Designed miniproteins, single chains, continued (5). Designs and how they scored, part 31

Each design is a single chain, and the fold is of that chain. pLDDT is the mean over its residues in the fold that is shown.

## One batch from the design tools (miniprotein)

Design m17125
Fold by ESMFold2-Fast:
Structure m17125 (fold): chain A 92 residues (1-92)
Amino acid sequence: SEADKLIEEGIKKLHEGNFKEGLRLFVEAVKLYVDSGDKEKALEILRRALIVLEKNKDKVSQETLDLVREALQKAEEGNFDEAIKLLEKAAS
């Protein structure tokens, strides 16, 4: 799917140290999964993003980490609109 391709590219960008571009690709993938009704896959992608950022916390801002953590919390509450908005801020 298009969402799966975005995730593969996003992971590649994260491995290259381009966290902002990687997160931007994850935002697009999350939107596609939410639009298709696959909310569990959207949650999986948010959890994966947080894990990668926490492993690289010395290379990312505390603000970026906090935004992604809050995005995951909102998504777990079923508020994907706010989760996407917070993830977009993290990608900025």
Scores: mean pLDDT 83

Design m17126
Fold by ESMFold2-Fast:
Structure m17126 (fold): chain A 63 residues (1-63)
Amino acid sequence: DDLAKGEALLAAGKPEEAVKHYERAIQKDPNNAEAHLGLARAYSAAGKFAEAVIWGKKALDLR
């Protein structure tokens, strides 16, 4: 499960690797709000705040 792998990597302090797994989770299910939120958190942890805001807003717009 790419979502679970992304969360584990983020918890381990590897946000760049977590981004890859959250992107795969979104590719598998484009409407997965948790995956979009996870990607936003991973970008924030990597210091990419503009991307974090964009993906966070997309997560909020999903059903």
Scores: mean pLDDT 82

Design m17127
Fold by ESMFold2-Fast:
Structure m17127 (fold): chain A 68 residues (1-68)
Amino acid sequence: MEEAKKRLEEIRERLRKVREEKLPKQEALLVLQEASFELSLIHQHTGDKEAAFEMAKELEELKKEIES
C-alpha cells in the first residue's frame, strides 16, 4: 500500500507537469500512455483500488483534452 501511494503521487506530479508546462502534443500523449500503464500495474497489486481509479479518471480526461 505505501509503495502504491508513492507511485500514485509520482503519476499525479507528471500529470500536473503535462497540464502546466504545455508539452508538445506527442510528448504529452507519451507521458499519459506511460502513466496509464503504471496505473494498471498499481491496480493489480493494491488492495485499495479507489485511488488508482480516481487517477485513471483524471488521466483519461486530460488525454481527451489534449486529443481534442
Scores: mean pLDDT 73

Design m17128
Fold by ESMFold2-Fast:
Structure m17128 (fold): chain A 67 residues (1-67)
Amino acid sequence: SELIERLRELGLPEEVLEKIERGELDPITVGGALAAAKFGQVRSVEEIVERFGLSREVAEAIWEAVK
């Protein structure tokens, strides 16, 4: 998938990408959280969890990818 490849290029770990491929995570939600973190619309891992409904593990991976 082109979207999976872009998310890999942006620094998301393979474990998160595999969850998206298995249908356990919505790739649009993950992409939105990544964009919000990159552009300063969320200020913490906790805010990503609360706003996007993602697990702390996934939210931490997104936070690390944008830093």
Scores: mean pLDDT 82

Design m17129
Fold by ESMFold2-Fast:
Structure m17129 (fold): chain A 67 residues (1-67)
Amino acid sequence: NPLTEIPGVDEETAEKIIELLKENPFIPSSVIAKRLGVSQSTVSRWLNTFMKRYGLKHPEELVEALS
């Protein structure tokens, strides 16, 4: 799971993020944060780090990159 390459993201957390993004590619980071029990800033940092690492410009592209 490519999300586990991000510091602080374990395999279970990564799988949950992917599930949420597959259900709604436009899901706000605040909603993901509530589902994972972490801060919104933490989720935003994780997703931005991953997008930057894989050259993604739009959050909805994460579903394709993470699958």
Scores: mean pLDDT 76

Design m17130
Fold by ESMFold2-Fast:
Structure m17130 (fold): chain A 55 residues (1-55)
Amino acid sequence: MALSPEARALALELVAAAPRAPSYAEVAQHLRDRGHTASPAEVEAALKRAAIEAA
């Protein structure tokens, strides 16, 4: 499962801007509140991929 490029970019921004580490469920809910389709599992996969790409 994969987030859209727009949802993935927003998820990364939400994690980076958060004053605390949000849960995957919290990030998924914020994406849905912004009109994206996202599950916690899709958020987890996208953030793990981004971490690999950043390494």
Scores: mean pLDDT 75

Design m17131
Fold by ESMFold2-Fast:
Structure m17131 (fold): chain A 66 residues (1-66)
Amino acid sequence: SAEEERRRALGDRLIKEGEEQFKAGNYGTAGYLVEAAYALVSPEDLPKGRQLADEYIAAGKAAKAA
């Protein structure tokens, strides 16, 4: 229970940091933080987390190129 609550809290912090990095234009770091959050909170969903991280990086690069 306490461990699960701690993992969720840390996951939330990683997602928030990822959003801040994305806004700052650090797309690679943002993607890494999203993947790390998934690995910590939902390891069974890590493939989805990796896909979201890749999409996050790609979207950021596309927005910067446009």
Scores: mean pLDDT 78

Design m17132
Fold by ESMFold2-Fast:
Structure m17132 (fold): chain A 79 residues (1-79)
Amino acid sequence: MEEVERLRREAEEIREEAERIEKELEEEKEKYLELGKKSDEESKKYAEGKAKKLEEEAEEKRREAEERVAELEARAAEL
């Protein structure tokens, strides 16, 4: 197998994994926001805080995946 193809496959797997994680976190965030709309002010603030944390986790996972993909793509470009 060509080294370039192996690195590209690893990058693709990382992208797919990150997309699945982002989707799950986004769905969880939407559930909390929906619950907040139907709740009292205190519960709404809790739900918004939880949604914010999930959004931050999704952003962090995306950044990590982008860094790993960039590293693999850089290695492939050097070969």
Scores: mean pLDDT 78

Design m17133
Fold by ESMFold2-Fast:
Structure m17133 (fold): chain A 65 residues (1-65)
Amino acid sequence: SEELERNYKLAKELAEKLAEQLQKQTGKEATASTRREGDNIVSTVKAGDQTGTTIIGADGVAEGV
């Protein structure tokens, strides 16, 4: 629970930073969304037609798709 909360905050912060970077690079509005999915945290970043998803497990391992 404590580890999941820590990972959620980290994932949200990283997704928001990525959205800001993509917005500056593309000149298009970028958005970030972070949600809990069981023991995993899923973050999605959109900039125009580009979409990136990052999954962080309870152990803190990040995987991008």
Scores: mean pLDDT 73

Design m17134
Fold by ESMFold2-Fast:
Structure m17134 (fold): chain A 67 residues (1-67)
Amino acid sequence: GLREELLRLIGEILRKIGEIEDLRLKLEKNPDMSEEEKKKLEEEIKRLEEEIERLKKKMRELEKKLE
């Protein structure tokens, strides 16, 4: 049902948030990291943030159908 799909989307969002936190932690704990490596991690974080925003939009659409 729609509620099960909503819970699944929440789970996906939480996993992606965890991945972002791991990447941010790598940036923070490795200040000697090369500029190329830093840019690659920052682009990955940006990509994950954009994916989370898409999932949030899907959640809002599902919430509307449950109301």
Scores: mean pLDDT 84

Design m17135
Fold by ESMFold2-Fast:
Structure m17135 (fold): chain A 60 residues (1-60)
Amino acid sequence: KEKVLELLLEIAELIFEHDGLEKSKEIWEAVKKQIEEAADEVLEIKGLEELEEYLKSLKE
């Protein structure tokens, strides 16, 4: 569970920074809360490896 949440937060943070949402930090904080709540539902979704690969592609 915790690793899924951490990966989702990292991916979301990278996406928000890439999209230039720095000026909308309030929105980003609200999204973090929603991601934390949705973590339990996301655990039912296969593809944790897909999320890790996506995160790595963003760092390149």
Scores: mean pLDDT 58

Design m17136
Fold by ESMFold2-Fast:
Structure m17136 (fold): chain A 98 residues (1-98)
Amino acid sequence: RIKEYEEKIKKEPNDYKVWFKLGLAYAREGKLEEAIEAYKRAIELEPDNFEVWFNLGLVYHEAGKFEEAVEAYEKALDLKPDNGMAMTNLALARRRVR
């Protein structure tokens, strides 16, 4: 729940996992801009996390920000080159950029 994660952030503002969970909660509610900000904060704290980069790509893709989605998916694939879901979503996002 968003409220629970906001309370955790007050106590542990430098825990990337709390920011990541907050981003997931915002994304589930369709609050795409807030989800992007939370994921970016998680990345500032932990830049080498595949799940955060992949979910950032998904939210950019859903928001129609295809160029940013491509960049996020490419970073996710740098971390896990054989991830089929990231490869598929990257190909779909690239098709939308033209």
Scores: mean pLDDT 85

Design m17137
Fold by ESMFold2-Fast:
Structure m17137 (fold): chain A 86 residues (1-86)
Amino acid sequence: MSKEELEEKLKEYEAKAEEAEAAGDYRTAAYYYALAAEAALKLGDVEKAEEYYKKAIEALRKAGLSEEELEELREAYEKKLKEARE
């Protein structure tokens, strides 16, 4: 995708995540926050990606995932963020 398409998709994913969260659909919100984080990583914005991954984890906590499941996902996201910083 072009940079412009990635920036547009990031905004769409953020909006969809916020709409899902407002509707109480925390699993859908987490899905779109994770997609927004991946778009941010492709744009080189590691700080924005970190923010979206944190929002995804918080949404999944509200969705009722166990702390063990949340820790595994957090570790996977942190690995992606570290690789992007190199």
Scores: mean pLDDT 84

Design m17138
Fold by ESMFold2-Fast:
Structure m17138 (fold): chain A 60 residues (1-60)
Amino acid sequence: MTPEEEKAATERIREMVENKNLELMEEIIDEQAEILGLSEEVKEKMLEIAKKRLEEEKEK
């Protein structure tokens, strides 16, 4: 995977967090994990960060 593709994937995840769309965010994280060959630990960490961000945003 190129650095450009990695950056685009990260930005897309951030946009999904801002849009409060958990389902799409999970799908994007899964896709990125497959493309980048990320470990389950990294994938779970990304999911937890995204969920926490969404919950904080939803609360406010």
Scores: mean pLDDT 69

Design m17139
Fold by ESMFold2-Fast:
Structure m17139 (fold): chain A 60 residues (1-60)
Amino acid sequence: MTPEEAADFVAKTAVDVLGLSPEEAEEIRKRALELGKGKDSATVANIGAELMREAAARRA
């Protein structure tokens, strides 16, 4: 899995599972890639999961 694939997976999960808007999911994807720059795909996925949790908490 590439970092880009990990970020795409996070964005898809944000929309499909958490019901976040496509706009929020795209911001999470971009931010996970930015924060995980030079890191492995697992690190990008973990950053994305934390961003998803924060976004969901802000909506709730």
Scores: mean pLDDT 78

Design m17140
Fold by ESMFold2-Fast:
Structure m17140 (fold): chain A 82 residues (1-82)
Amino acid sequence: SVSDTFQQLLAQIDALLAQLDAAIAAGDLAGARALLAQLDALMDQLNSIYSQLSKEDQLRFTKAQMRYIAAATDLALAERAA
């Protein structure tokens, strides 16, 4: 179902966000960039089903988007400082 697909994508996004945050903290900018590219693909997939999501799942998606934007910003700042 769309709900099952959403839950699977969200779990993958949560795991990759944690890995991305850890890579940035470790100064592994190349690894962080590769993780961000994987996140971009998953966020695109999640966005494609957004209109089919429940209101609760749309809110969960919005929270994931906010975390994604913060992590992408942190990586961009770290890359500029390198």
Scores: mean pLDDT 88

Design m17141
Fold by ESMFold2-Fast:
Structure m17141 (fold): chain A 59 residues (1-59)
Amino acid sequence: AAEELLEAARRGDSVAAGRAARELYRAGQISPEDADRAGAAASAGNEKVARRELERAGV
């Protein structure tokens, strides 16, 4: 899921980014707020910010 989010960020694939962020939250790996931040960064194509948000969330 985390790697899928980063891959979505590299492609600028907002649908894949949203799906990956939701899977991380549903798996109990991150909070919904952290999922929203990571997903928003990935949807914007910002892999560096998406990676930092995942690291802050402990993923």
Scores: mean pLDDT 82

Design m17142
Fold by ESMFold2-Fast:
Structure m17142 (fold): chain A 63 residues (1-63)
Amino acid sequence: SVAAALAAFDAAKPAIQAAVASLSAKAQSLVLTGVAVALLSGQTAQLPAVVAQLVANAKAIDA
């Protein structure tokens, strides 16, 4: 649901902000794009895990 998606996003937001602050603009865009795809695909219940994976992948690319 939209409410579950918003709650999951709000819970993940501080971790996303902290993790992306040290990444390149391109890596930040990749994380945000992946989050948007997850929300559009109805992966709301798995959003925190998806975000963690996207951030880890972005860090690996940025390094």
Scores: mean pLDDT 71

Design m17143
Fold by ESMFold2-Fast:
Structure m17143 (fold): chain A 69 residues (1-69)
Amino acid sequence: GEEEEKLIEEATKQINDLLKERLGITAKNLDEATRILVREVAEGNPVGRELAAEAAKLVRELREQGVNV
């Protein structure tokens, strides 16, 4: 529903704020953010690993709230 969409948008915004601050890039959605983070981790970027862990926590919180992600 709309409430779930807002929670996903808020999580995506939080991830994008971190991506902008630390990597200087943004993602259009949660899937693109995941792809970017996977690439950064694969390239050995420690900031990418930290951000991937934070994104995983946000996605887990969404699932715990019953949001389908």
Scores: mean pLDDT 77

Design m17144
Fold by ESMFold2-Fast:
Structure m17144 (fold): chain A 69 residues (1-69)
Amino acid sequence: SSLESLIGRILRLIGEILDLEREIEEIKKKLEEEYDEELEKKLKELEEEIKRKEEELERLMKELREFVP
């Protein structure tokens, strides 16, 4: 139960991080074509979101290591 719950949460976070990474790549590509201050602001916000989700993922993966040696 607890292990299955942790795996589910980890997979969901990985999916969310991958979606955010794709959005960041699209914004970076647009910024390379033409600078846009609002897009740069959004880029920074998304980078902060990824950082928070990566920290949460690291915590969950640490918990997972307690179940799997």
Scores: mean pLDDT 85

Design m17145
Fold by ESMFold2-Fast:
Structure m17145 (fold): chain A 58 residues (1-58)
Amino acid sequence: GDAEILEKLIEALRRGDYAGVLELLQQGASSEQLREAAEKVGVDPEELERRLLRVHLA
């Protein structure tokens, strides 16, 4: 459910697992859930975007 997806996003971000974050987004996690997870973990939005782009281009 939505709470499970949010928890997985939080855990992936805490680990610095940006590949796992992209996988969750590809499986249907929303941009709203990603923003909430990033806010809870304290990840800078610009840094998050850069790291996700690097994984996507690899």
Scores: mean pLDDT 81

Design m17146
Fold by ESMFold2-Fast:
Structure m17146 (fold): chain A 80 residues (1-80)
Amino acid sequence: MSFLSDADKAAIEANKEAIKKRLEEAKKEAEELAKQGNEIAKKAVELFDEALKALEAGDYGSASILESLGLMQLEIAKRE
């Protein structure tokens, strides 16, 4: 039924928006550290950009992996 398909799409969109906001916040933090000359934070920004593109393409697997890699780089940059 198209009704059930639309409900599935709505649930996917809600989850996508939540992940997108989380990625945008993490990317903003990484960009601030990158402006301070942190090379590891620059890598985190690139990874978050790729994660956002994967998410927009519907590739949740790649988006999740890229998010995890980006968060790892961001934590390393923050620890210094």
Scores: mean pLDDT 79

Design m17147
Fold by ESMFold2-Fast:
Structure m17147 (fold): chain A 64 residues (1-64)
Amino acid sequence: TEVEIKVAEHELEKAREEFLAAGVPEEEVQRVIDEALELARQGKFKEAKELLNRFAAEHGLPPL
C-alpha cells in the first residue's frame, strides 16, 4: 500500500509534467492531479487512472 502510493505519486508527477508540456493550463492540471492523488491515497488506483485518461482525451492527448 505505501509502496503503491509512492509509485502513484511518481506517475502523477510525470503525468503533470506531460500535461504542462502539452500546453494545458496549470490550474486545470493541478486540479486533476490533486483529485487523482486523493483517489490513489484511498486505494482507488483504477479510478485515478480513468480520471487521468479522461482528462488526457479532453485535451487531445493519448492515454497514460
Scores: mean pLDDT 79

Design m17148
Fold by ESMFold2-Fast:
Structure m17148 (fold): chain A 78 residues (1-78)
Amino acid sequence: IDELRFALEAAVDAASNFLSKETAEKIRKLAEEILKAVEAGDYEKAKKLAKELASLLPSEEGKKSFEEGILELIEKAK
């Protein structure tokens, strides 16, 4: 879970520096919801939220890499 938290915090930090304030805030909320879902054992909700967060990223390659990485970290948190 620490690796998942670190990856999500890095994504929020990057978004706040490179994306609009509105998009960065949405990414921050999604990251918090993903962590809460994982801690609650709702891995299906966490995966859906991770895909939604990835969809907010500006590049197609970035969306794929982030989604795959976060989904792997969610699986490891089980």
Scores: mean pLDDT 77

Design m17149
Fold by ESMFold2-Fast:
Structure m17149 (fold): chain A 63 residues (1-63)
Amino acid sequence: SDGEEALRLAEEALRLAEEGRLEEAQKMLNKTDQLGTLAAINGDDETVKRVSELARRAREVLE
């Protein structure tokens, strides 16, 4: 599902950010945002919340 794929990409973005792979992490965050929007439209509220939390954590590492 879009939500499951977004969650996987958000987890990957956090991992890449923690590894210092900043450009790759940013690209994964962009994909995560797109799929997260689709998951929200489909009503996957719990998955969207988890995706947003992981994306926020990845963004904090990138700062």
Scores: mean pLDDT 80

Design m17150
Fold by ESMFold2-Fast:
Parts: sequence; C-alpha cells; structure tokens
Structure m17150 (fold): chain A 86 residues (1-86)
Amino acid sequence: MSLEELRQELDEAREEAERKAKEAKERLEELLKTKPKPEAVREVLTEAGIPQSVVDALVKELENASDEEALKEVEKTVYNWTFLRL
C-alpha cells in the first residue's frame, strides 16, 4: 500500500466517522423531544451499532448530565467507534 493510498483511506474513514457522528447527534436531538434522556441515548447508540457494554456504560454516565453534554458525548462515542472500525 502506498503512502497516498493510506492517506486517502484515513481521510475517507474520518469523513465517514464525522458523518455518522453528526447523524447520531441529530437523531438524539429529535428523540429528546419525545423520550426520556436514558432511552433516547440508548436508542441512538444502538442504532449506530455501538456495542451494548459501551451503550450501558455511557447511559449510566449521562444520567446526571445535561442534554448538551449527552449530545457531545454521543457524537464523540459514535465518531471514535466508527473511526476505529474503518
């Protein structure tokens, strides 16, 4: 694999992770209008393909967080998980 090919793959992985993270954040914003925060966070992370152990840990961590903090942590978690898999 060439250095240019590797760079392209990394750029594509980053763009996909950014897209997935943005979609998850927007989905959470919509769900927070109709669902309790723990249920909304769990649904978004599960839809994004995040492992159940990570979902359970993050839902517990975010129980006392603001909606803004929940949005940031969900975006970060989806980005990191997607980037590591690409």
Scores: mean pLDDT 80

Design m17151
Fold by ESMFold2-Fast:
Structure m17151 (fold): chain A 55 residues (1-55)
Amino acid sequence: SMYDELSELLNKLSQIVPQDVFDEVGKKVLAALEAGDKEELEKVFKEMKELVKKS
């Protein structure tokens, strides 16, 4: 499920990126979820994946 993938990405980021970066990403994720817009969430997902790959 999308939520399971989201949890996995957040867990990886919490260990890989600096805390300030993680906080920024977390805010974007929460905003997308609150909006209930899958397109917004998908965009944030891609940004998270890029952060993991860059690390």
Scores: mean pLDDT 78

Design m17152
Fold by ESMFold2-Fast:
Structure m17152 (fold): chain A 71 residues (1-71)
Amino acid sequence: ISDAQIDRIARRIVRLRPDMSISTARQIVIGAIRRLRAGASIADVARFISRLTGMSMAQARRIARRIAALL
């Protein structure tokens, strides 16, 4: 996964949470990538994203699936 792909997903997170910095969103995407590479499920990664961003589980699952599709 490229830095440009990480930035694109991070900007999608910021669109849903405008008070969050792009830097914080990038760190969340990087954390999600590490978890997926370590064998975490989509549900586990969605819970991680939801916890850190405050977004719904449905929104977090969509982001987790997008990240997984790029790996």
Scores: mean pLDDT 87

Design m17154
Fold by ESMFold2-Fast:
Structure m17154 (fold): chain A 79 residues (1-79)
Amino acid sequence: MEEAEELARKAREALEAGRPEEAARYALKALQLDPLNEEAAEVLLEAVRAVARRELGEEAAEEAERLLRERLAARRAAA
């Protein structure tokens, strides 16, 4: 729990610093340790959307966020 919380915090800090790729990596590690970590899930969604928007455009960013949100909800329901 503590390690997942620390990684989620680092993910938020990276996102605030304008580094969404770094934020996504920290958030993914946090979710591997604690799949129910809400902070990590939120940061991952924001980071993926930011990267997808930059690389693939707005429609791709919306689709990526939707798919990831569905996956996170399914994982939470299975816990």
Scores: mean pLDDT 79

Design m17155
Fold by ESMFold2-Fast:
Structure m17155 (fold): chain A 70 residues (1-70)
Amino acid sequence: MEELIEEHDRLMAEMAEAVRAGDAERARRLGEEAARIAAEYARSQGLSEETVQAIRDHAAALTEAAIAAA
């Protein structure tokens, strides 16, 4: 559990760096990996599949918003 949070934080930091560097493609790939980890964490906490999917969708939207804002 803690390891998933740490991995997610690392991926989010790398995604932010890719956004700052203007590498939208890399940012999208890293954001997708981070979303996958977040979804697995949510499932491990007993959240519904609907909530897990919402987390994935929200993470994708945040990644695109970060890219657009950069």
Scores: mean pLDDT 78

Design m17156
Fold by ESMFold2-Fast:
Structure m17156 (fold): chain A 82 residues (1-82)
Amino acid sequence: GRAAAEAAREAAEAGRAGDAEAALEKLMEALRAATTRRTILTAIGAILRVIGELLDGDEAAAAEAGAAAGEEVARVAEEEGE
C-alpha cells in the first residue's frame, strides 16, 4: 500500500475539518511510513509548519497549515511511489 501518501491524505482531511492535532498526528504517521529522502524532508517541513502555528496559539491557522502541508506530502509521496 501507499502508506505515506495515505497518512498524508488523512492529515489533509483532518486539517480541512479544523483538527490541527489530528493533522499533526497523521503527518507524523506519514513521516514514520516515508522511505525516500524527498518524502521524509517534506513531512518534516510540514510538521514544523503546523507546530509553528500551534506555538503562536492559532489553532485555525495550524489546521489550515496541516491541510495544505498534508496535501503537499501526499503529492510528493505519490510521486515517489509511497
Scores: mean pLDDT 87

Design m17157
Fold by ESMFold2-Fast:
Structure m17157 (fold): chain A 82 residues (1-82)
Amino acid sequence: DKDREKFLKLLKEKVEIEGLVSEKELKAIEALANGELPDLPKEEQQKIRDKLSELTDVVNELEDKILKEGIEKVEEELKKKK
């Protein structure tokens, strides 16, 4: 789903700005956002999924913002913060 991939890209940008995840984790999130399986062992892939679950509040806030403002506007705001 293109919207899901776009959401994951925005999540990557938000967590990068806030310093919530490592560079390795960001790279894996980017692969998932592109609809790709990360080129990582099964255990590392599970760790990334667990990390995303830990970020549930951040995910929910981002989803709510996208729902209210639209995905393109949220993407522009995050790009301006870089």
Scores: mean pLDDT 69

Design m17158
Fold by ESMFold2-Fast:
Structure m17158 (fold): chain A 66 residues (1-66)
Amino acid sequence: ALTPEQREEYIKKIREAKNEDELFKAVGEALAAASGPQREALQRAVATTDPDLEKVKERVIEALKA
């Protein structure tokens, strides 16, 4: 599982992402570090197609806090 420090680092990277490429790069890094239920939550958050980048960020951040 992610430590509190790692979680905050990935949340910061996700919030600072300016486009889809930067967002999915940050999500990929978080997925590589995450395990168990947190990884599953992250996978579910990105599986739903959403045209609004900010909504995708909200889902991913919520999954990281799980």
Scores: mean pLDDT 77

Design m17159
Fold by ESMFold2-Fast:
Structure m17159 (fold): chain A 66 residues (1-66)
Amino acid sequence: MTLRVTTTLSVEKQIGLALRLMGIPGVEVEIVGENTLRVTTTLSPEEFAALAAELESIPGVTVEEV
């Protein structure tokens, strides 16, 4: 399953978010724009829903399922 993550965060916070996501087993992160990440996962539907909800809870982060 794949998410598009758009942020209004500072560069340092965006790097921190990308590194945190890359640390999750079964998660791959691609930088596809200045403030946009593509997150591809092999997680279960429940783990994927939990990850999407966690990301949406971060101020300045918008998540779209692709």
Scores: mean pLDDT 80

Design m17160
Fold by ESMFold2-Fast:
Structure m17160 (fold): chain A 72 residues (1-72)
Amino acid sequence: SKQLQAIADKVKAMLEAAGIVGITDEEALAIAERLIAAGLTTVEQVEANPDAVVQAAIQVLGERFFDRIKPA
């Protein structure tokens, strides 16, 4: 859906801004679906909850999340 894609795009941008790089479109969509299931159904709600975005990314990526952290 257009709403799911908008949330996925915001998730990818928020994670990249936090130094978590290489998030694929499929991973961003999976994270967005998890956030929607948790009650974060708008881009504005997602943007207001960066900790929820990081937690959803950890849940979707598992150990791969730590491989995506940009080295110093």
Scores: mean pLDDT 85

Design m17161
Fold by ESMFold2-Fast:
Structure m17161 (fold): chain A 84 residues (1-84)
Amino acid sequence: MSAEEIGKLLAEAAKKENGKLSRSQFVEILEKLGIPREKAEQLANMFAGEDGYLSLERAAAGIGIATGVDWKKVLEEVEKLLKE
């Protein structure tokens, strides 16, 4: 999986939540990337805040752990897509 593909999924989700991801959006993205739901939910529990949301940096880091993709490259692609 490419950092560009992951970045697009994160950017689309973040646009709906004003620059952050809900826990459920994060789980859905991981499932689309081929991560089993149980593992996706475990990662969401590790990276989500008390409010049930993830910053883009935390979401990128969690996806990097799950997929082996460089999270910094994912974050760069997200930032590029969120530029006005």
Scores: mean pLDDT 80

Design m17162
Fold by ESMFold2-Fast:
Structure m17162 (fold): chain A 70 residues (1-70)
Amino acid sequence: HMSVEELVKRAEELAQKATELRNVDPEKAKQYLQEAIELYEEAIKRSTDPEVQEFLKRKLELLKKALEEM
């Protein structure tokens, strides 16, 4: 359905919304961050380029750390 680029774009948008809501609605921020993580995981699965996969895995790790700190 979605390209890797579209999945990444949507994940970035959700991660940004999570950042904006962190102090206003922490539960909603966590939900957006979890959705962003799922979209990055899907992008990694659909990517065939090892360099792109490695880049996306690093992004995923940063989002997982952000979720743990909440």
Scores: mean pLDDT 84

Design m17163
Fold by ESMFold2-Fast:
Structure m17163 (fold): chain A 73 residues (1-73)
Amino acid sequence: SEVEEAEREGERLVKEALRLEKEGAPEEEWQRLLEREEELRRRAEELIAAGREDIVRAFYKKQGEEYKKLQAE
């Protein structure tokens, strides 16, 4: 489902950010991640306007859960 896809994408972004941090990735890789996050933010606004807040909530809930796991480490 779209909700499940959003959850997977939220998890992937957190894991990618962690990978870049651990590897000391160059600015170009961080820039690509930032561009991806900006695209998702724009799409989130469109989804909210379309009444699809469930997709947006699923994405950010999963992202938040992954960040909380990171803070517990």
Scores: mean pLDDT 77

